# Designs tried in a protein design run: designed miniproteins, single chains, continued (4). Part 69

Each design is a single chain, and the fold is of that chain. pLDDT is the mean over its residues in the fold that is shown.

## One batch from the design tools (miniprotein)

Design m14394
Fold by ESMFold2-Fast:
Structure m14394 (fold): chain A 103 residues (1-103)
Amino acid sequence: MKVSIIIPVYNASKTLPKTLESLDKLNEKDKVKVIIVDDGSEDDTLKIAEEYKKKSNLEIEIIDTGKKGIGEAVKAGKEKAEGIIVVTPADAIVSSNSVSNLL
């Protein structure tokens, strides 16, 4: 079974890097899809997400909703999601066993 992690972000350049680094430590990476939904950030948030996508072995989608609000960002993420859906804040640290506990 696949797990889709939706991360709605808005001006999260200070917190997003640690959240993304925690995802690289997941034990079941082959079963994880990460969906980063940027709600029109004005800082380096989108650049950080794009650089992480280039460096990570995780399946990553990046969506820009253009300041439609967090509810629309979550909806956009769900349209790309597969399997179990987890919505994670841009400041959360995900445990390496989090996906295994869902499977």
Scores: mean pLDDT 76

Design m14395
Fold by ESMFold2-Fast:
Structure m14395 (fold): chain A 88 residues (1-88)
Amino acid sequence: DEKLEKARKLLAEAAAKRDAGEDPEVVGELAGEAMKIAGKDEKEVEDARVLAKLLTLMKQKRYDEAAELLREEKGEEALKEFEKLLAE
């Protein structure tokens, strides 16, 4: 579906910008757009919802809550990767 492809493209762009150390606000805007396009019920793009929530928490300087959300949704391996990216 064109909507899912567009949402996945925006998610991939958001992830690439996050990995490049771009402004969390820019990453959050891209993730938010992906979530709007995909809709709440689309399982294939549930990562868009999680990423949007994570970046909102990071923008608000609520890093502990962002780490907890990532652990809860993606597991402890994803949390370790996230902490490694923030440290590097």
Scores: mean pLDDT 62

Design m14396
Fold by ESMFold2-Fast:
Parts: structure tokens; sequence; C-alpha cells
Structure m14396 (fold): chain A 58 residues (1-58)
């Protein structure tokens, strides 16, 4: 689902961009989600991205 896709994107971005802040990662995940799912609002995409990133931290 959307959360699984967001986690995949977040992992890739974290690996390639170790100097990026969590906020920058969240913004990029949200942007990629909006490209694939244009029906999402910016706020919804950011909420999904943030939850996915937080779940990766365990």
Amino acid sequence: GLEEEAKRIARELLEKNPDWTMLEISEQVADRLLEKYPELSRLEALEIATRAILSLKE
C-alpha cells in the first residue's frame, strides 16, 4: 500500500543522501508519492511520508 511504497522510497533516499535531514527526506517522499498518486493532498502525502519514516526508526 501507500505506507509500504513510502517506506521503500524513504530507505532509498536515506541510503543515497545520508546528509539530508528527516524533514528533507519526508518532503522528497511526499513529492514522489504525489507524482504516483496525484489524488493525494500535499498534507496527506506528508503525513504518510512522516509515519513511514518514523516506522523505519523502530
Scores: mean pLDDT 81

Design m14397
Fold by ESMFold2-Fast:
Structure m14397 (fold): chain A 66 residues (1-66)
Amino acid sequence: MQPVEVTRYSTADGVDITVTRSQSSEPPHLTLDGGRVEASDTTPRKQRVTHVSADGVKTVVDMTVL
């Protein structure tokens, strides 16, 4: 499948985070290098994802689906 949106960024710990959203009706998929996803909001048009690095640093990402 072709992703409609791919965003890549890193945490303060240097963990690489890739957010892939294929369809607006689907929740975003997170890929973490050295971390984990703690929670994700399943609301289709307003998505909030919380991820935790290997050192326990929490980062909250708020996404608005176009």
Scores: mean pLDDT 51

Design m14398
Fold by ESMFold2-Fast:
Structure m14398 (fold): chain A 81 residues (1-81)
Amino acid sequence: MKVELTPEEQALLADPEAVAKLNEFDALIQQFYDTRDKNVLKQAIAILGELAAWAQSKGFDDLAQRLEQLKKKMEELLKKL
């Protein structure tokens, strides 16, 4: 029924700072899909970088790597717009 979260993802959801950044990222992505504004996508990419840095600071290297890969894919999308 519920999707099982990894221990690193559970730790992210337990951190108020990380949750605030994740919520900001989600809001920016929704805004980008509604508006197609490149500046909104740039802001979302910046928040992904901050989340990756947070994960790295906690020693969550796998989570940090996944966030950096997502950031790179979003940067590639931005270049095509």
Scores: mean pLDDT 79

Design m14399
Fold by ESMFold2-Fast:
Structure m14399 (fold): chain A 62 residues (1-62)
Amino acid sequence: MEELIKKGEELIKEGARLIAEGKRLLAENPNDRKAIQRGIGLILRGIGLSFEGGMLLKVPMK
């Protein structure tokens, strides 16, 4: 049970980190198409991880 909570928290933290990294890449490299694609990809991946983490925290095994 604690493992699911820990995994959920780690996924949310990792998701937030990826979103921040993606936003940073977009802000620092507005003229680099590769960096823009990378940044968008990181943001989307981060959102997905945050969603998965939130789901794990809302449905703990009893």
Scores: mean pLDDT 77

Design m14400
Fold by ESMFold2-Fast:
Structure m14400 (fold): chain A 95 residues (1-95)
Amino acid sequence: SEKQDKIIELLEKISDLYTEMMKELEARGDTRALSLLNIGLNDIIDAFEEGKDYSEIVELAKSFLETVKQERPDLAEKAEELYNLFIEYAKLKKE
């Protein structure tokens, strides 16, 4: 279905962007930022797998974005793109 195709496309975009960010941090040896991203993103992924409410997912994604903006402002643009993808995915799953 068109809705399922959109969900798959969003998941692929999330996976690709996350993988890109992690590879970038690994290449520069930024172990602290790797740990920070992994913890924040795992919390969001766990919330999706557990079927948490849209509002809880939004708050977790927002917390992740604000943490990245404070700790690694050079990653803020990519983190904001990832945040927007999470919100779009959460909206589609709510329907």
Scores: mean pLDDT 81

Design m14401
Fold by ESMFold2-Fast:
Structure m14401 (fold): chain A 89 residues (1-89)
Amino acid sequence: VQELIEKAIELAEKNIKRGEELIELAKEKNASEEVLEELKKLLEETKEIKKELEELKGKEIPVERAIGIILRLIGIELDLELLEEKILK
């Protein structure tokens, strides 16, 4: 389970970096306010998830909880990919 938490933290860090890069790209491309707001929302959500994951380090947790957090992070990654497509079009 701790290995899953470590991988989830890495995914959260990747999504945070990607989100920050996409906000910069969106500003450069003059993307809509809606796109910028959604990017900021996803970035904030990912930072909250990362804090939760760091609090879970070294703790006994159900595997289902770890999986649930990873699925949330994968969902955010997909949302970021869709927003990137909107920015580039």
Scores: mean pLDDT 83

Design m14402
Fold by ESMFold2-Fast:
Structure m14402 (fold): chain A 62 residues (1-62)
Amino acid sequence: VPIDPITGKEGTTVKLSDAEKMLKELLELMGRTDMKVKLSKKKTLTFQELQDMVDEVLNSFD
């Protein structure tokens, strides 16, 4: 699907792509390569999915 009526434009995905890169770095530093791989397998990353992964990473601390 080229454009999602929910997200609007690519601008949203471009912003998420930058956040995704940051999250991958954090996952690598934490030794969570399995979550990093799971993130890489997602072709389209939504804001909610990104937040879920961030939450899981933070929960992995404590």
Scores: mean pLDDT 62

Design m14403
Fold by ESMFold2-Fast:
Structure m14403 (fold): chain A 113 residues (1-113)
Amino acid sequence: MKAIGTLTVTVETAGGRALLKFVIPPSKSDIKATITADGQTLTLEVKPGDEPVEAVVSVSRGRATVTIKIEGDSYEDVKKAMEAAKKATEQALAENADQVRSYTIEEKLEIKE
């Protein structure tokens, strides 16, 4: 069985460039994170015992959508990774509050076969 967590972050910028920082912590199983922004995709793999992996995404003026897809064979590990990624995202948005007018974060967690 595979567990898939998805965070969809929609940001409305006040103008200028904002930097969003995402942190994917290691778990007891292998975790794959895919970050999609502005038509670009970055894939990160985190194994047990690794240091937390950080990704930085730049968003410009207007409305931007960043999707973080977290995949693993353990539901609990994927859920924990999603919770950590959401917390890091909320912190990054707070640190860039002068560049951010509004944001929404949507969470989805699913099990595939």
Scores: mean pLDDT 75

Design m14404
Fold by ESMFold2-Fast:
Structure m14404 (fold): chain A 98 residues (1-98)
Amino acid sequence: MKIAILVAAEELTPALREVAERVAAWLRSQGHEVEIVYVESFDLEKMAEAVEKLLKEGYDVVVTIDEEVVELIREGREEEALEVVIKEAEYKIAAYEA
């Protein structure tokens, strides 16, 4: 599949970039084509517009690193953040294939 990882953050910290890259690496290891895309806002309307644009550009699935995931990373819970994003990706991939 062609998958986009949408990162919504006011600032792209090294820890946030590392989690996004680890998710991308895992998805690529499963045979998917992956691109990381970022939005400078947690605004739900801007995030929804970004998701719609990516789907129109031919991405099959859009996985989101949103405010809740960014907060886990800020708290040093990077492995939990990674698990949450991977589980979202697995659910969305399964739903697309259903």
Scores: mean pLDDT 81

Design m14405
Fold by ESMFold2-Fast:
Structure m14405 (fold): chain A 94 residues (1-94)
Amino acid sequence: TRARVEELMARIEELKEKLIAETDPEEIIKLAEELARTALELARLGSRAEIVEAIRLLGEAKATVEVNMKDEEAKEKVTKILDETIEELRRILA
């Protein structure tokens, strides 16, 4: 559904912004997990262009976490979630 795809894209952008602004490691992990689930749902319904945009947004979230997050254990968990999700999205595009 077009409307559902638009909702999922808006949710990905919202979750990325929340993740970037969040300072609590546990909440950042939860946001990364929700971002991953939302991106994978988008990949089932969306076009190639929308999946590419989701990969770009997840990549921005990952880059921000790598630079700004000081909790090394939580940082490793978040970057792993985002990397595994990006890899899965790239497989769907192949």
Scores: mean pLDDT 88

Design m14406
Fold by ESMFold2-Fast:
Structure m14406 (fold): chain A 78 residues (1-78)
Amino acid sequence: MDAETEETLRNKYGVVSIEKSTLEDIDLSRVAAVVLIDENTAVVIMADGTGFLVEGRENVEKILEYAKKHNIPVYELK
């Protein structure tokens, strides 16, 4: 992830840390928001401000579908 994207996540979306994770390791019940970077990359923002970088088109599609089902905000970085 480039420095400009990381700065936007911290300053605009309130992310306090960004960690690479698999979708299976994320407690989806504590997800506050999703930021879509591209079709293969998303950041899942937890209620405490922790960000998890999720990679892979199938994993991104799964988290977007979860967000839609549970009315969790989804933001697009561009």
Scores: mean pLDDT 79

Design m14407
Fold by ESMFold2-Fast:
Structure m14407 (fold): chain A 70 residues (1-70)
Amino acid sequence: GLEEMEAARDEAIAAAASATNLSPLGRQVAEGLVGIAAGVGKATKDYEWGAEMSRKVGAQALAGKAGGTL
């Protein structure tokens, strides 16, 4: 539901914020992308998609993928 999506968003943002392999700008971009994914899930009422995409973006940020070279 919405609460589970928001929990997944907050967890993914926390993971991105603590990612030592990303620059400060890279962390901010990753956090923004997680926010966009959760926002789309909320707007479409597809909370399962919003939660899954927030987690995927967070995981990719830790791998240096979602933030890229930014």
Scores: mean pLDDT 73

Design m14408
Fold by ESMFold2-Fast:
Structure m14408 (fold): chain A 64 residues (1-64)
Amino acid sequence: SREELEKRLAELEKKIEEAKNKEEGLEIDTELGVLEIEAAVRKDYETLERITELRKKVMEKFGL
């Protein structure tokens, strides 16, 4: 559901803040990639934009 997707995104955003190394960052980015496909299939452009922002944050923090 959309509510479950939003909850998972909030959890991943917190994990980005708590992550300490590139391995953890890569795991978070992988999960965001899966959710990105789901949001794209649903044409949920608002969620897709949020996922894109979170992925950029992970990449900048860990040099991915």
Scores: mean pLDDT 82

Design m14409
Fold by ESMFold2-Fast:
Structure m14409 (fold): chain A 94 residues (1-94)
Amino acid sequence: SMADNALKKAKEAKTREELIEALEILYQYLVSQNAPKPVIENVKKAIEALKKGDLDTAIEYLENALRIAQTLGLDPNVIEALEAALKAVKELKK
């Protein structure tokens, strides 16, 4: 599935560009599934922050997306993809 592909790419991401690709796939999946608008918007804003090189802002938006997804009980694959992306962006700061 697209969510499985996003998760795999997020886990394998070593660069900001690879992480952006993973999140863009996740974003397309969330839109296609009519996911809650706050989750979609936070993922979109995380992508925009990453494109600007603002890793701290990207972390904040991904943490917000993850919290909302967990609270609303979204698909485990979506939650895991968000967790993997959050871990990847934190690794980019090291």
Scores: mean pLDDT 88

Design m14410
Fold by ESMFold2-Fast:
Structure m14410 (fold): chain A 94 residues (1-94)
Amino acid sequence: SEIDKLIEELIGLAKLLAQHARSRNDLATAARFEALAAELERLKKEKASVEEILRVMDELLALTREYYARTGDPFVAEALARLEEIRRRIEEAA
């Protein structure tokens, strides 16, 4: 489904952000992104409600905004913009 594809993109972005944080030796932030990716994978497998997916999405957005505020990295800015687009599309598809 369209929602399933958006959730897969979301998981992929969370994993990329974790890798980015790890490459900068920010292991605490990397672990937080990895935990959110794992939670999204669990919710997808369990066919959880869109409301639960959006809740974890909002946590991922908050963490990404915090990470962008600390790094100023254009990669993080682009990831944040894509996450905001995915959130909007999930709401529209629900």
Scores: mean pLDDT 88

Design m14411
Fold by ESMFold2-Fast:
Structure m14411 (fold): chain A 83 residues (1-83)
Amino acid sequence: MREFYERELDRIIERVENSDHPLRELAIRLTSQGILLAAASFAGDKELEEAYRRVFELLSELIDMAEAGASKQQILDYLRRQR
């Protein structure tokens, strides 16, 4: 599970770093993550549900930061502190 979170964190960093519209990128990712979380919950996979929930919570925080006017650099600095 830790490897899964770190891998997802790397993917989010790469997408934000290469995008001029981080809020849009994060919103798309949050929607996808919510679907995965719901599927894991429905399947009764508690370990996978917890892993997906952690990523969902991270994406929600990043969107809140972006909506509050955080720059791309501030979002990237926050993500790097999660490692």
Scores: mean pLDDT 80

Design m14412
Fold by ESMFold2-Fast:
Structure m14412 (fold): chain A 71 residues (1-71)
Amino acid sequence: GRVYPQIVARNVTELSTVEKLLAARKPDELLFAEDADGDINSPLYLLEDVAAAREVLARHPAITVVVIKRL
């Protein structure tokens, strides 16, 4: 089947919020960030770890966090 992003948080501005989402992530889940004011063509940034989250938040004042499940 196709993989579809599911929104888990909107208007995230704080690294600590992303850290909590990473800690709650299931083994078959990947987290991605997109610009909160983005559209369907906006890039998805893989949130591998806290360092990746910090880089994205430095560039974007608010992000939407989406989860993609490995099916």
Scores: mean pLDDT 78

Design m14413
Fold by ESMFold2-Fast:
Structure m14413 (fold): chain A 80 residues (1-80)
Amino acid sequence: ATISIGGGGEVEVDEKASVGEAGEVLGQQAGYVGGRGLKNGIVGDSGMPGNPNLRGVVPADATGAEGAKAMSEGILKGDS
């Protein structure tokens, strides 16, 4: 699945990927926009499954694609 992120980028995420795998991909992309006023809890920990900040953004039963979307939405909210 393709997920839009801040800065006009798109991230291709496997729908079967774990939240951790999706978070790792988004972590690399979020590093590009993280300096634009995002909280470290989302950007710095975006690749770490089980992180308390990710639990607030990503449901425990979310698929990798759903997790990536939730994290991307959190990043966009933080940038706004």
Scores: mean pLDDT 43

Design m14414
Fold by ESMFold2-Fast:
Structure m14414 (fold): chain A 84 residues (1-84)
Amino acid sequence: GIPAHLLAQENAYFEKIRKAILKRDLDGVEKELNLLESFIKENNLSKKSTAVDLKALADFYKNLGLEEEAKVLEDFALKLEKEA
């Protein structure tokens, strides 16, 4: 299982991603995703688990009409799955 403090930090990265999506800041979304990837690698966290969460987030925003942001999340999730 993931330590509670690492789960809280991962959730903070997801909140920054959500904020960038809502601002329609595509460059900001990519920046926060790259920071999340570094965090996952540094802490030996499950890339598979994070990919599942990112796909769920992508589906949510795609349904809200944020197709470009959703695609960036989906493509990033597929990359993480291949590395897992």
Scores: mean pLDDT 86

Design m14415
Fold by ESMFold2-Fast:
Structure m14415 (fold): chain A 79 residues (1-79)
Amino acid sequence: EKELREAAEEVAKALEALGPEGKKFAERLLEEVRKVLEGSPEEAKKAADIAISMLSIAGENAGIEELAEKLKKLLEEYL
């Protein structure tokens, strides 16, 4: 739980550094991570799938790939 939150915050900060579009993407990603942690089991699985897909796109940006991969591995535990 704490590790998932911390990893999500690290990815969000890296995305925000890319500019306004990165900030919007980070806000959407954090909302999905919130649903993983606080939602029903069905909602958590759907949110984890969405977050993993978003991170696959974000990870194509230089400097984010390693952070995105770490967060993806943590989210896979909820599938």
Scores: mean pLDDT 80

Design m14416
Fold by ESMFold2-Fast:
Order: sequence, then structure tokens, then C-alpha cells
Structure m14416 (fold): chain A 85 residues (1-85)
Amino acid sequence: MAEALRAQARGLAELLARAAPEVRAEGLARLREEAAALPEAAAAEVIEAVEKGAALAAAGDLEGATEAFERAIRTGLAAEQALGE
């Protein structure tokens, strides 16, 4: 459900906003690595959304970060569903 997806995205935004720069950078690297398993076009979209979300979270814009991470998760899930066939 969109509500559950938004809650997950919000959790990521809050986690990254509270994290020390080193921990945040490590988390972003892991998210990018996971996105690399997707088709190239989907991976690029997820990476762009993750980068934007991280920048917004660092700036204290939790709502903007939440929307960016929600987009990243939605794109990843859609790509996984397509690959599942």
C-alpha cells in the first residue's frame, strides 16, 4: 500500500537525517549497490532519487526526502516485478 511505502521512505529519511556523515555515506553506498541489481534504466532512476533524498535529509527537509525515497522504492519494486516474469 502507498501508506506503508511512505512510512518506509519516512524511516529512511529520518535515519539519514540523524546519522553521522560517515554512516550516511555508508548507507547511501549500500542503497546504490542494491539498485545496481536492477535494469540499468531503473537503477539510474533509483540512484537519482536516493541522491536527492539524501541531500534533502541532510538539509533537514524530511518531507522532500521522504518523497524522493518513496519514488526510489516504488521504482525498484516495479522493476523487480517486471524481472519476476
Scores: mean pLDDT 74

Design m14417
Fold by ESMFold2-Fast:
Structure m14417 (fold): chain A 89 residues (1-89)
Amino acid sequence: SAEQEQEKKLMLVEMHYIAIQSDINIAKTYIAQGNTENAQKLIANSERMIAYMQQVQAQMTDPQTRAHVQRLIADAQAQLADVKAQLAA
């Protein structure tokens, strides 16, 4: 059903959000260790996951769910900007 399809999309976005948080935390650990190469790989993967979340959000029809996902995207983007700033320091 359309409802089950939207619920599946929400679940996939939330799973990507959790993966981004994990990857950013690991990237911060690599930065602290001076492992710039592995930190950059995790940052690049997080950027790809955010792009996927944006594509899925564009397909969502419920305004409240769209707003919730938009907040997750904004938070992920803020966390990514923070870790990129740490890498550039």
Scores: mean pLDDT 90

Design m14418
Fold by ESMFold2-Fast:
Structure m14418 (fold): chain A 94 residues (1-94)
Amino acid sequence: SGTLNPGETKTLTVPAGKKLTVTYNNDALSATVTDSSGSKDVTESNPKVTLSGGTAELDTKNKVLTVTAGSGDLTVTLSTTSGTVNYTYSISDA
C-alpha cells in the first residue's frame, strides 16, 4: 500500500504470467505500462490498453487497475493527475 502526491511516482514490476491488481481511492490515478516494445498510458479517458507484452484495464466504477503480463515482465509506473491517491496492490497468478 502507499500514497501518491502530485509529482510522485511508484514503479512496480509485473512478472511474466502474473496479474497486478491496484485498488485506489480516487480517479486521479494514472498508470504507464511498459513492455519491450514501448509504453502506453492508462487513464480515465483511455482505460483499456493492449501491448504486445500484456493488457491493462482501469475500472473507475470499482476503482481498480488490473495489469496482466504475458510471456515477459511489464513495468507499471503509477502517478496522480491531481491531488492525493491512496492505493493498495497485490500480485497474483493471471
Scores: mean pLDDT 83

Design m14419
Fold by ESMFold2-Fast:
Structure m14419 (fold): chain A 64 residues (1-64)
Amino acid sequence: GEAAAREAGLAGRAAAEGRREEAVKYAQMSGDAGTSPRATELAKRLAAEGRGDGAAAVGASGAQ
């Protein structure tokens, strides 16, 4: 829902800005709010690796 999409957007933005820990936290919150488990795990991994563009794309795609 709306919460999952909002948290996924925050995760992507934080990852793009290099805030890896915050990006992983927002990706997890998006998962808790309804982002698919696969998309959540991939977004957390990309955020932890500092790949902001990849984390943003995966989080957005999974937030439905």
Scores: mean pLDDT 67

Design m14420
Fold by ESMFold2-Fast:
Formats: sequence, C-alpha cells, structure tokens
Structure m14420 (fold): chain A 69 residues (1-69)
Amino acid sequence: DLARLEAIARREAALAREHGVDLSEEEALAAARERAEQNRSGKPPAVLKEIADKLREIGDEIEEELKAR
C-alpha cells in the first residue's frame, strides 16, 4: 500500500544519497505520495504493482547507468 511505497522510497533515497545523488528523503516521499494519489484519484488498485515495479526499475537503471559510466 501507500505506506509500503513510502518505505521503499525512503530506502531508495538513502541509497541514492549514499551513492552521491542529491535527493532528499522528503522529495522521494512526495513523489511516492503523488503516484499514490494518482492511483486513488481514478486508477484501480492494480496500478500499485506498476508503481512498485517502477521503483525497482529505477534502482536497476541507476545500477546500469553507473556501470555504463
């Protein structure tokens, strides 16, 4: 649910910060909340999986980008 997405966002923000990305925890949480509000405003609960998948994909993209330079 929302709280789970926010927890993931916090973890992602902490990792990004450790890797030298200037991303505040509050900014990450705000982005997660915006996505959640979009879901609640007119999208079915199934979209929650998409958000979770996107968060994982972002992590993978960061990993690949670091590898690619």
Scores: mean pLDDT 64

Design m14421
Fold by ESMFold2-Fast:
Structure m14421 (fold): chain A 88 residues (1-88)
Amino acid sequence: SLSVEELLRLFLEYIYKDVEDTLFKKPTVTTDGTQKAPVLSKEDADVIAQFLESGDGSLMDDAFKDALETLLEKYREKKNPRLEKVKL
């Protein structure tokens, strides 16, 4: 299996740009009422934000690793062409 750091690198490379606006920013309410749901929980997003700001991985436990693996696998199952070539 991949380390937490390798999983986070894959997330940042293949998923982060597609979900950046919904992951770290307040949901943009368009005038038609469409909200984009966050891809990760607020807690998982906060862990990623802290790591990006400080380099502190102390909150990256097995539960966080499992959440990242589940997210990456879910995106691969949805035939995301960026992630389809990645072996988990």
Scores: mean pLDDT 57

Design m14422
Fold by ESMFold2-Fast:
Structure m14422 (fold): chain A 86 residues (1-86)
Amino acid sequence: MLSVSLSVEKEEEDTVTIKATVTNSAPGETVVMALYDEESGVSSDTLRATAGETVEGTIKAPKGSTVKAVAASTRSGEVVTATLKL
């Protein structure tokens, strides 16, 4: 089963560091994940996780932004998203 979650790791005066965690429990699957700020269009690098692995990525976004994580399975075509408003 594919899952993605967003959490606040650090809050600074003008920016917030958001951590995304993707977990892939399905045998033989590879998952790709990207993080992005919807307002600025700034994105993180694409991350990959194999079956049974948890992968974490971070992004810094200004306060008042919306951060999204999108994770997709390369085997099943399943797509999951998480959204956090700052």
Scores: mean pLDDT 71

Design m14423
Fold by ESMFold2-Fast:
Structure m14423 (fold): chain A 80 residues (1-80)
Amino acid sequence: LTPAQRAALEAVIEDELVKAGLSPETARELAQWAADRVAAGADPIDVASELGKRAYEAGLTPEQAARVAKAFIDAVDAAR
């Protein structure tokens, strides 16, 4: 990812997590974690699955966690 693509990905995921009900600090930590994993060459599908699990553990419903995981995949695909 370019720095601009990474920043855009972090912003999209942070926004989706906050909209779903996570605190801004938790949303930022998860967004940075997910962007770090993609920048390191991790499979976006694997990162999305783990992001959803972490979001659920942080207090989101399974449906909200699934929506965040989908938004992440869409954002990664848009950056290609």
Scores: mean pLDDT 82

Design m14424
Fold by ESMFold2-Fast:
Structure m14424 (fold): chain A 67 residues (1-67)
Amino acid sequence: MDEAEIRAVANREGLTFTPEALELAIEKLSTIPSREQRLAAIRKIVDAAKAQGKTTITKELVEKVLP
């Protein structure tokens, strides 16, 4: 999974990943074989952060969205 692409999706929405959240997201997303499904999963994380009024995506949020 492309780390730069994960960051780019979040940055387009005005969000940033913590280093630990980014590492976990890469690990979890690498288990998903479809690039389209991986992008959908990243968008779910972004949408969850926005719904909570957060500007930073934490490891805990990634765990909640992608258990």
Scores: mean pLDDT 80

Design m14425
Fold by ESMFold2-Fast:
Formats: C-alpha cells, structure tokens, sequence
Structure m14425 (fold): chain A 100 residues (1-100)
C-alpha cells in the first residue's frame, strides 16, 4: 500500500545517502572505475527512493486514504524524496571526484 511504498522510499533514500557517503570517503582508496560504479549505485538507489515516495503519495490520494493515513504517507514521501535527492547528489559528487 501507500505506507509500504513510503517506507520503502525512505529505506532506499537512506541507502542511497549511505552508499554515496561511503563512495566519497573512499574515492582515493578505490580505482576510478570502482568509485564511479559506487556513485552510480548511490544515484540509482536514490532515484528509487524518490519514485517509491511519490508513488506512495499518488496511491494514497487516488485510493482516498483517511486523512491521518494520508498525512503519514505524504510525510514519508517527502522524506523519501529529500533522502533520494541527497543520495543522487552524493553519488554524482563521488563520480566527479573519481573522474578528476
């Protein structure tokens, strides 16, 4: 349901941020190819978080969820988008640093 999509979005967003940070922290210890691949993974997982968060909100609105549940899904979806965008940003930063 919409709550499950929102929760999945937050998990994916957090994982994207984690992977992006790890890629940046280890960029000098990794081969350029490995650092780029980790940056790509962070960005793709972050994008998954955004998609799941937005899909959860859309489902909750379409299926006319009760106001309290709709609020929860919207809060999860906003957090998922924020985290997913950060994961993408960090992944792109890791790729830029690896390519320099």
Amino acid sequence: GGLDLGRAGVRDGRRGVELGREAIENVEKLSPREAINRGIAAALIGMGGIINGRLGIEKAKRDNYPPDVLRQVEELGREAVRLGEEGIRLGLEAMRKASA
Scores: mean pLDDT 90

Design m14426
Fold by ESMFold2-Fast:
Structure m14426 (fold): chain A 69 residues (1-69)
Amino acid sequence: LPSEEEIRRILENARKALEEDPSEVVKRVIVEELSEAYGLSRETAEKVIELLKEGKLDEALELILKNAR
């Protein structure tokens, strides 16, 4: 399993990217990276992005840890 610290850093970077450019292109890139890195379904990766947009970083982290393969 990836370390909690590594996932937290990736989520912080993704949140900053979404804050700077909330476009569908940036969102799609983040979904693709999360799906490839952690084996998440597209549906789960989309939910992670929604949590990041709401500032719920800890909930996004838990969702990845629970669903990562």
Scores: mean pLDDT 78

Design m14427
Fold by ESMFold2-Fast:
Structure m14427 (fold): chain A 81 residues (1-81)
Amino acid sequence: AAAVRAALEARLGEPGRTTMTKDELLEVLEAAGLDPEKAREVLATLPGDVINAVELIEVLTRVAGLSREEAARILRDLQTR
């Protein structure tokens, strides 16, 4: 959780940004020590090349084993400064 948050903060360095590309998210998940094959598989199920907040929560729950509530809290913390 802490490693995922730190990696997300590094990639979302622009204030008010709520989206990221699949490539950026894959790098974040790999940097956090998560399974890169599972990350790639889950990302491949999502439409488009850009991940929105709802899709980000879904990826975090499937790849990192976080609850939806934990994933939503991480994202909310990143959006609240």
Scores: mean pLDDT 69

Design m14428
Fold by ESMFold2-Fast:
Structure m14428 (fold): chain A 83 residues (1-83)
Amino acid sequence: SAALLRAARALLEEALRRLEEGDVEGAKQLIQKAGVLVVASGTPLAEEIAALMREAIKRLEEGDVEGAKRLIEEAIRLVDRAL
């Protein structure tokens, strides 16, 4: 579903904004919601995008905010390719 992918993209963009503001917990919640929408979309890229989101959450738990941002940006690029 293109609608679910667009919603996931918006959540990932908001997650990046939350990380710029230092809201790591808010960003993690948005990434988790985006992951659910990506899987529900049925895109062939769902496993790759979900793996990037899981790794981004792991990086945030380790305090690697810059690494997490790069993974979120890559997830957005894959969502754009799936649209």
Scores: mean pLDDT 89

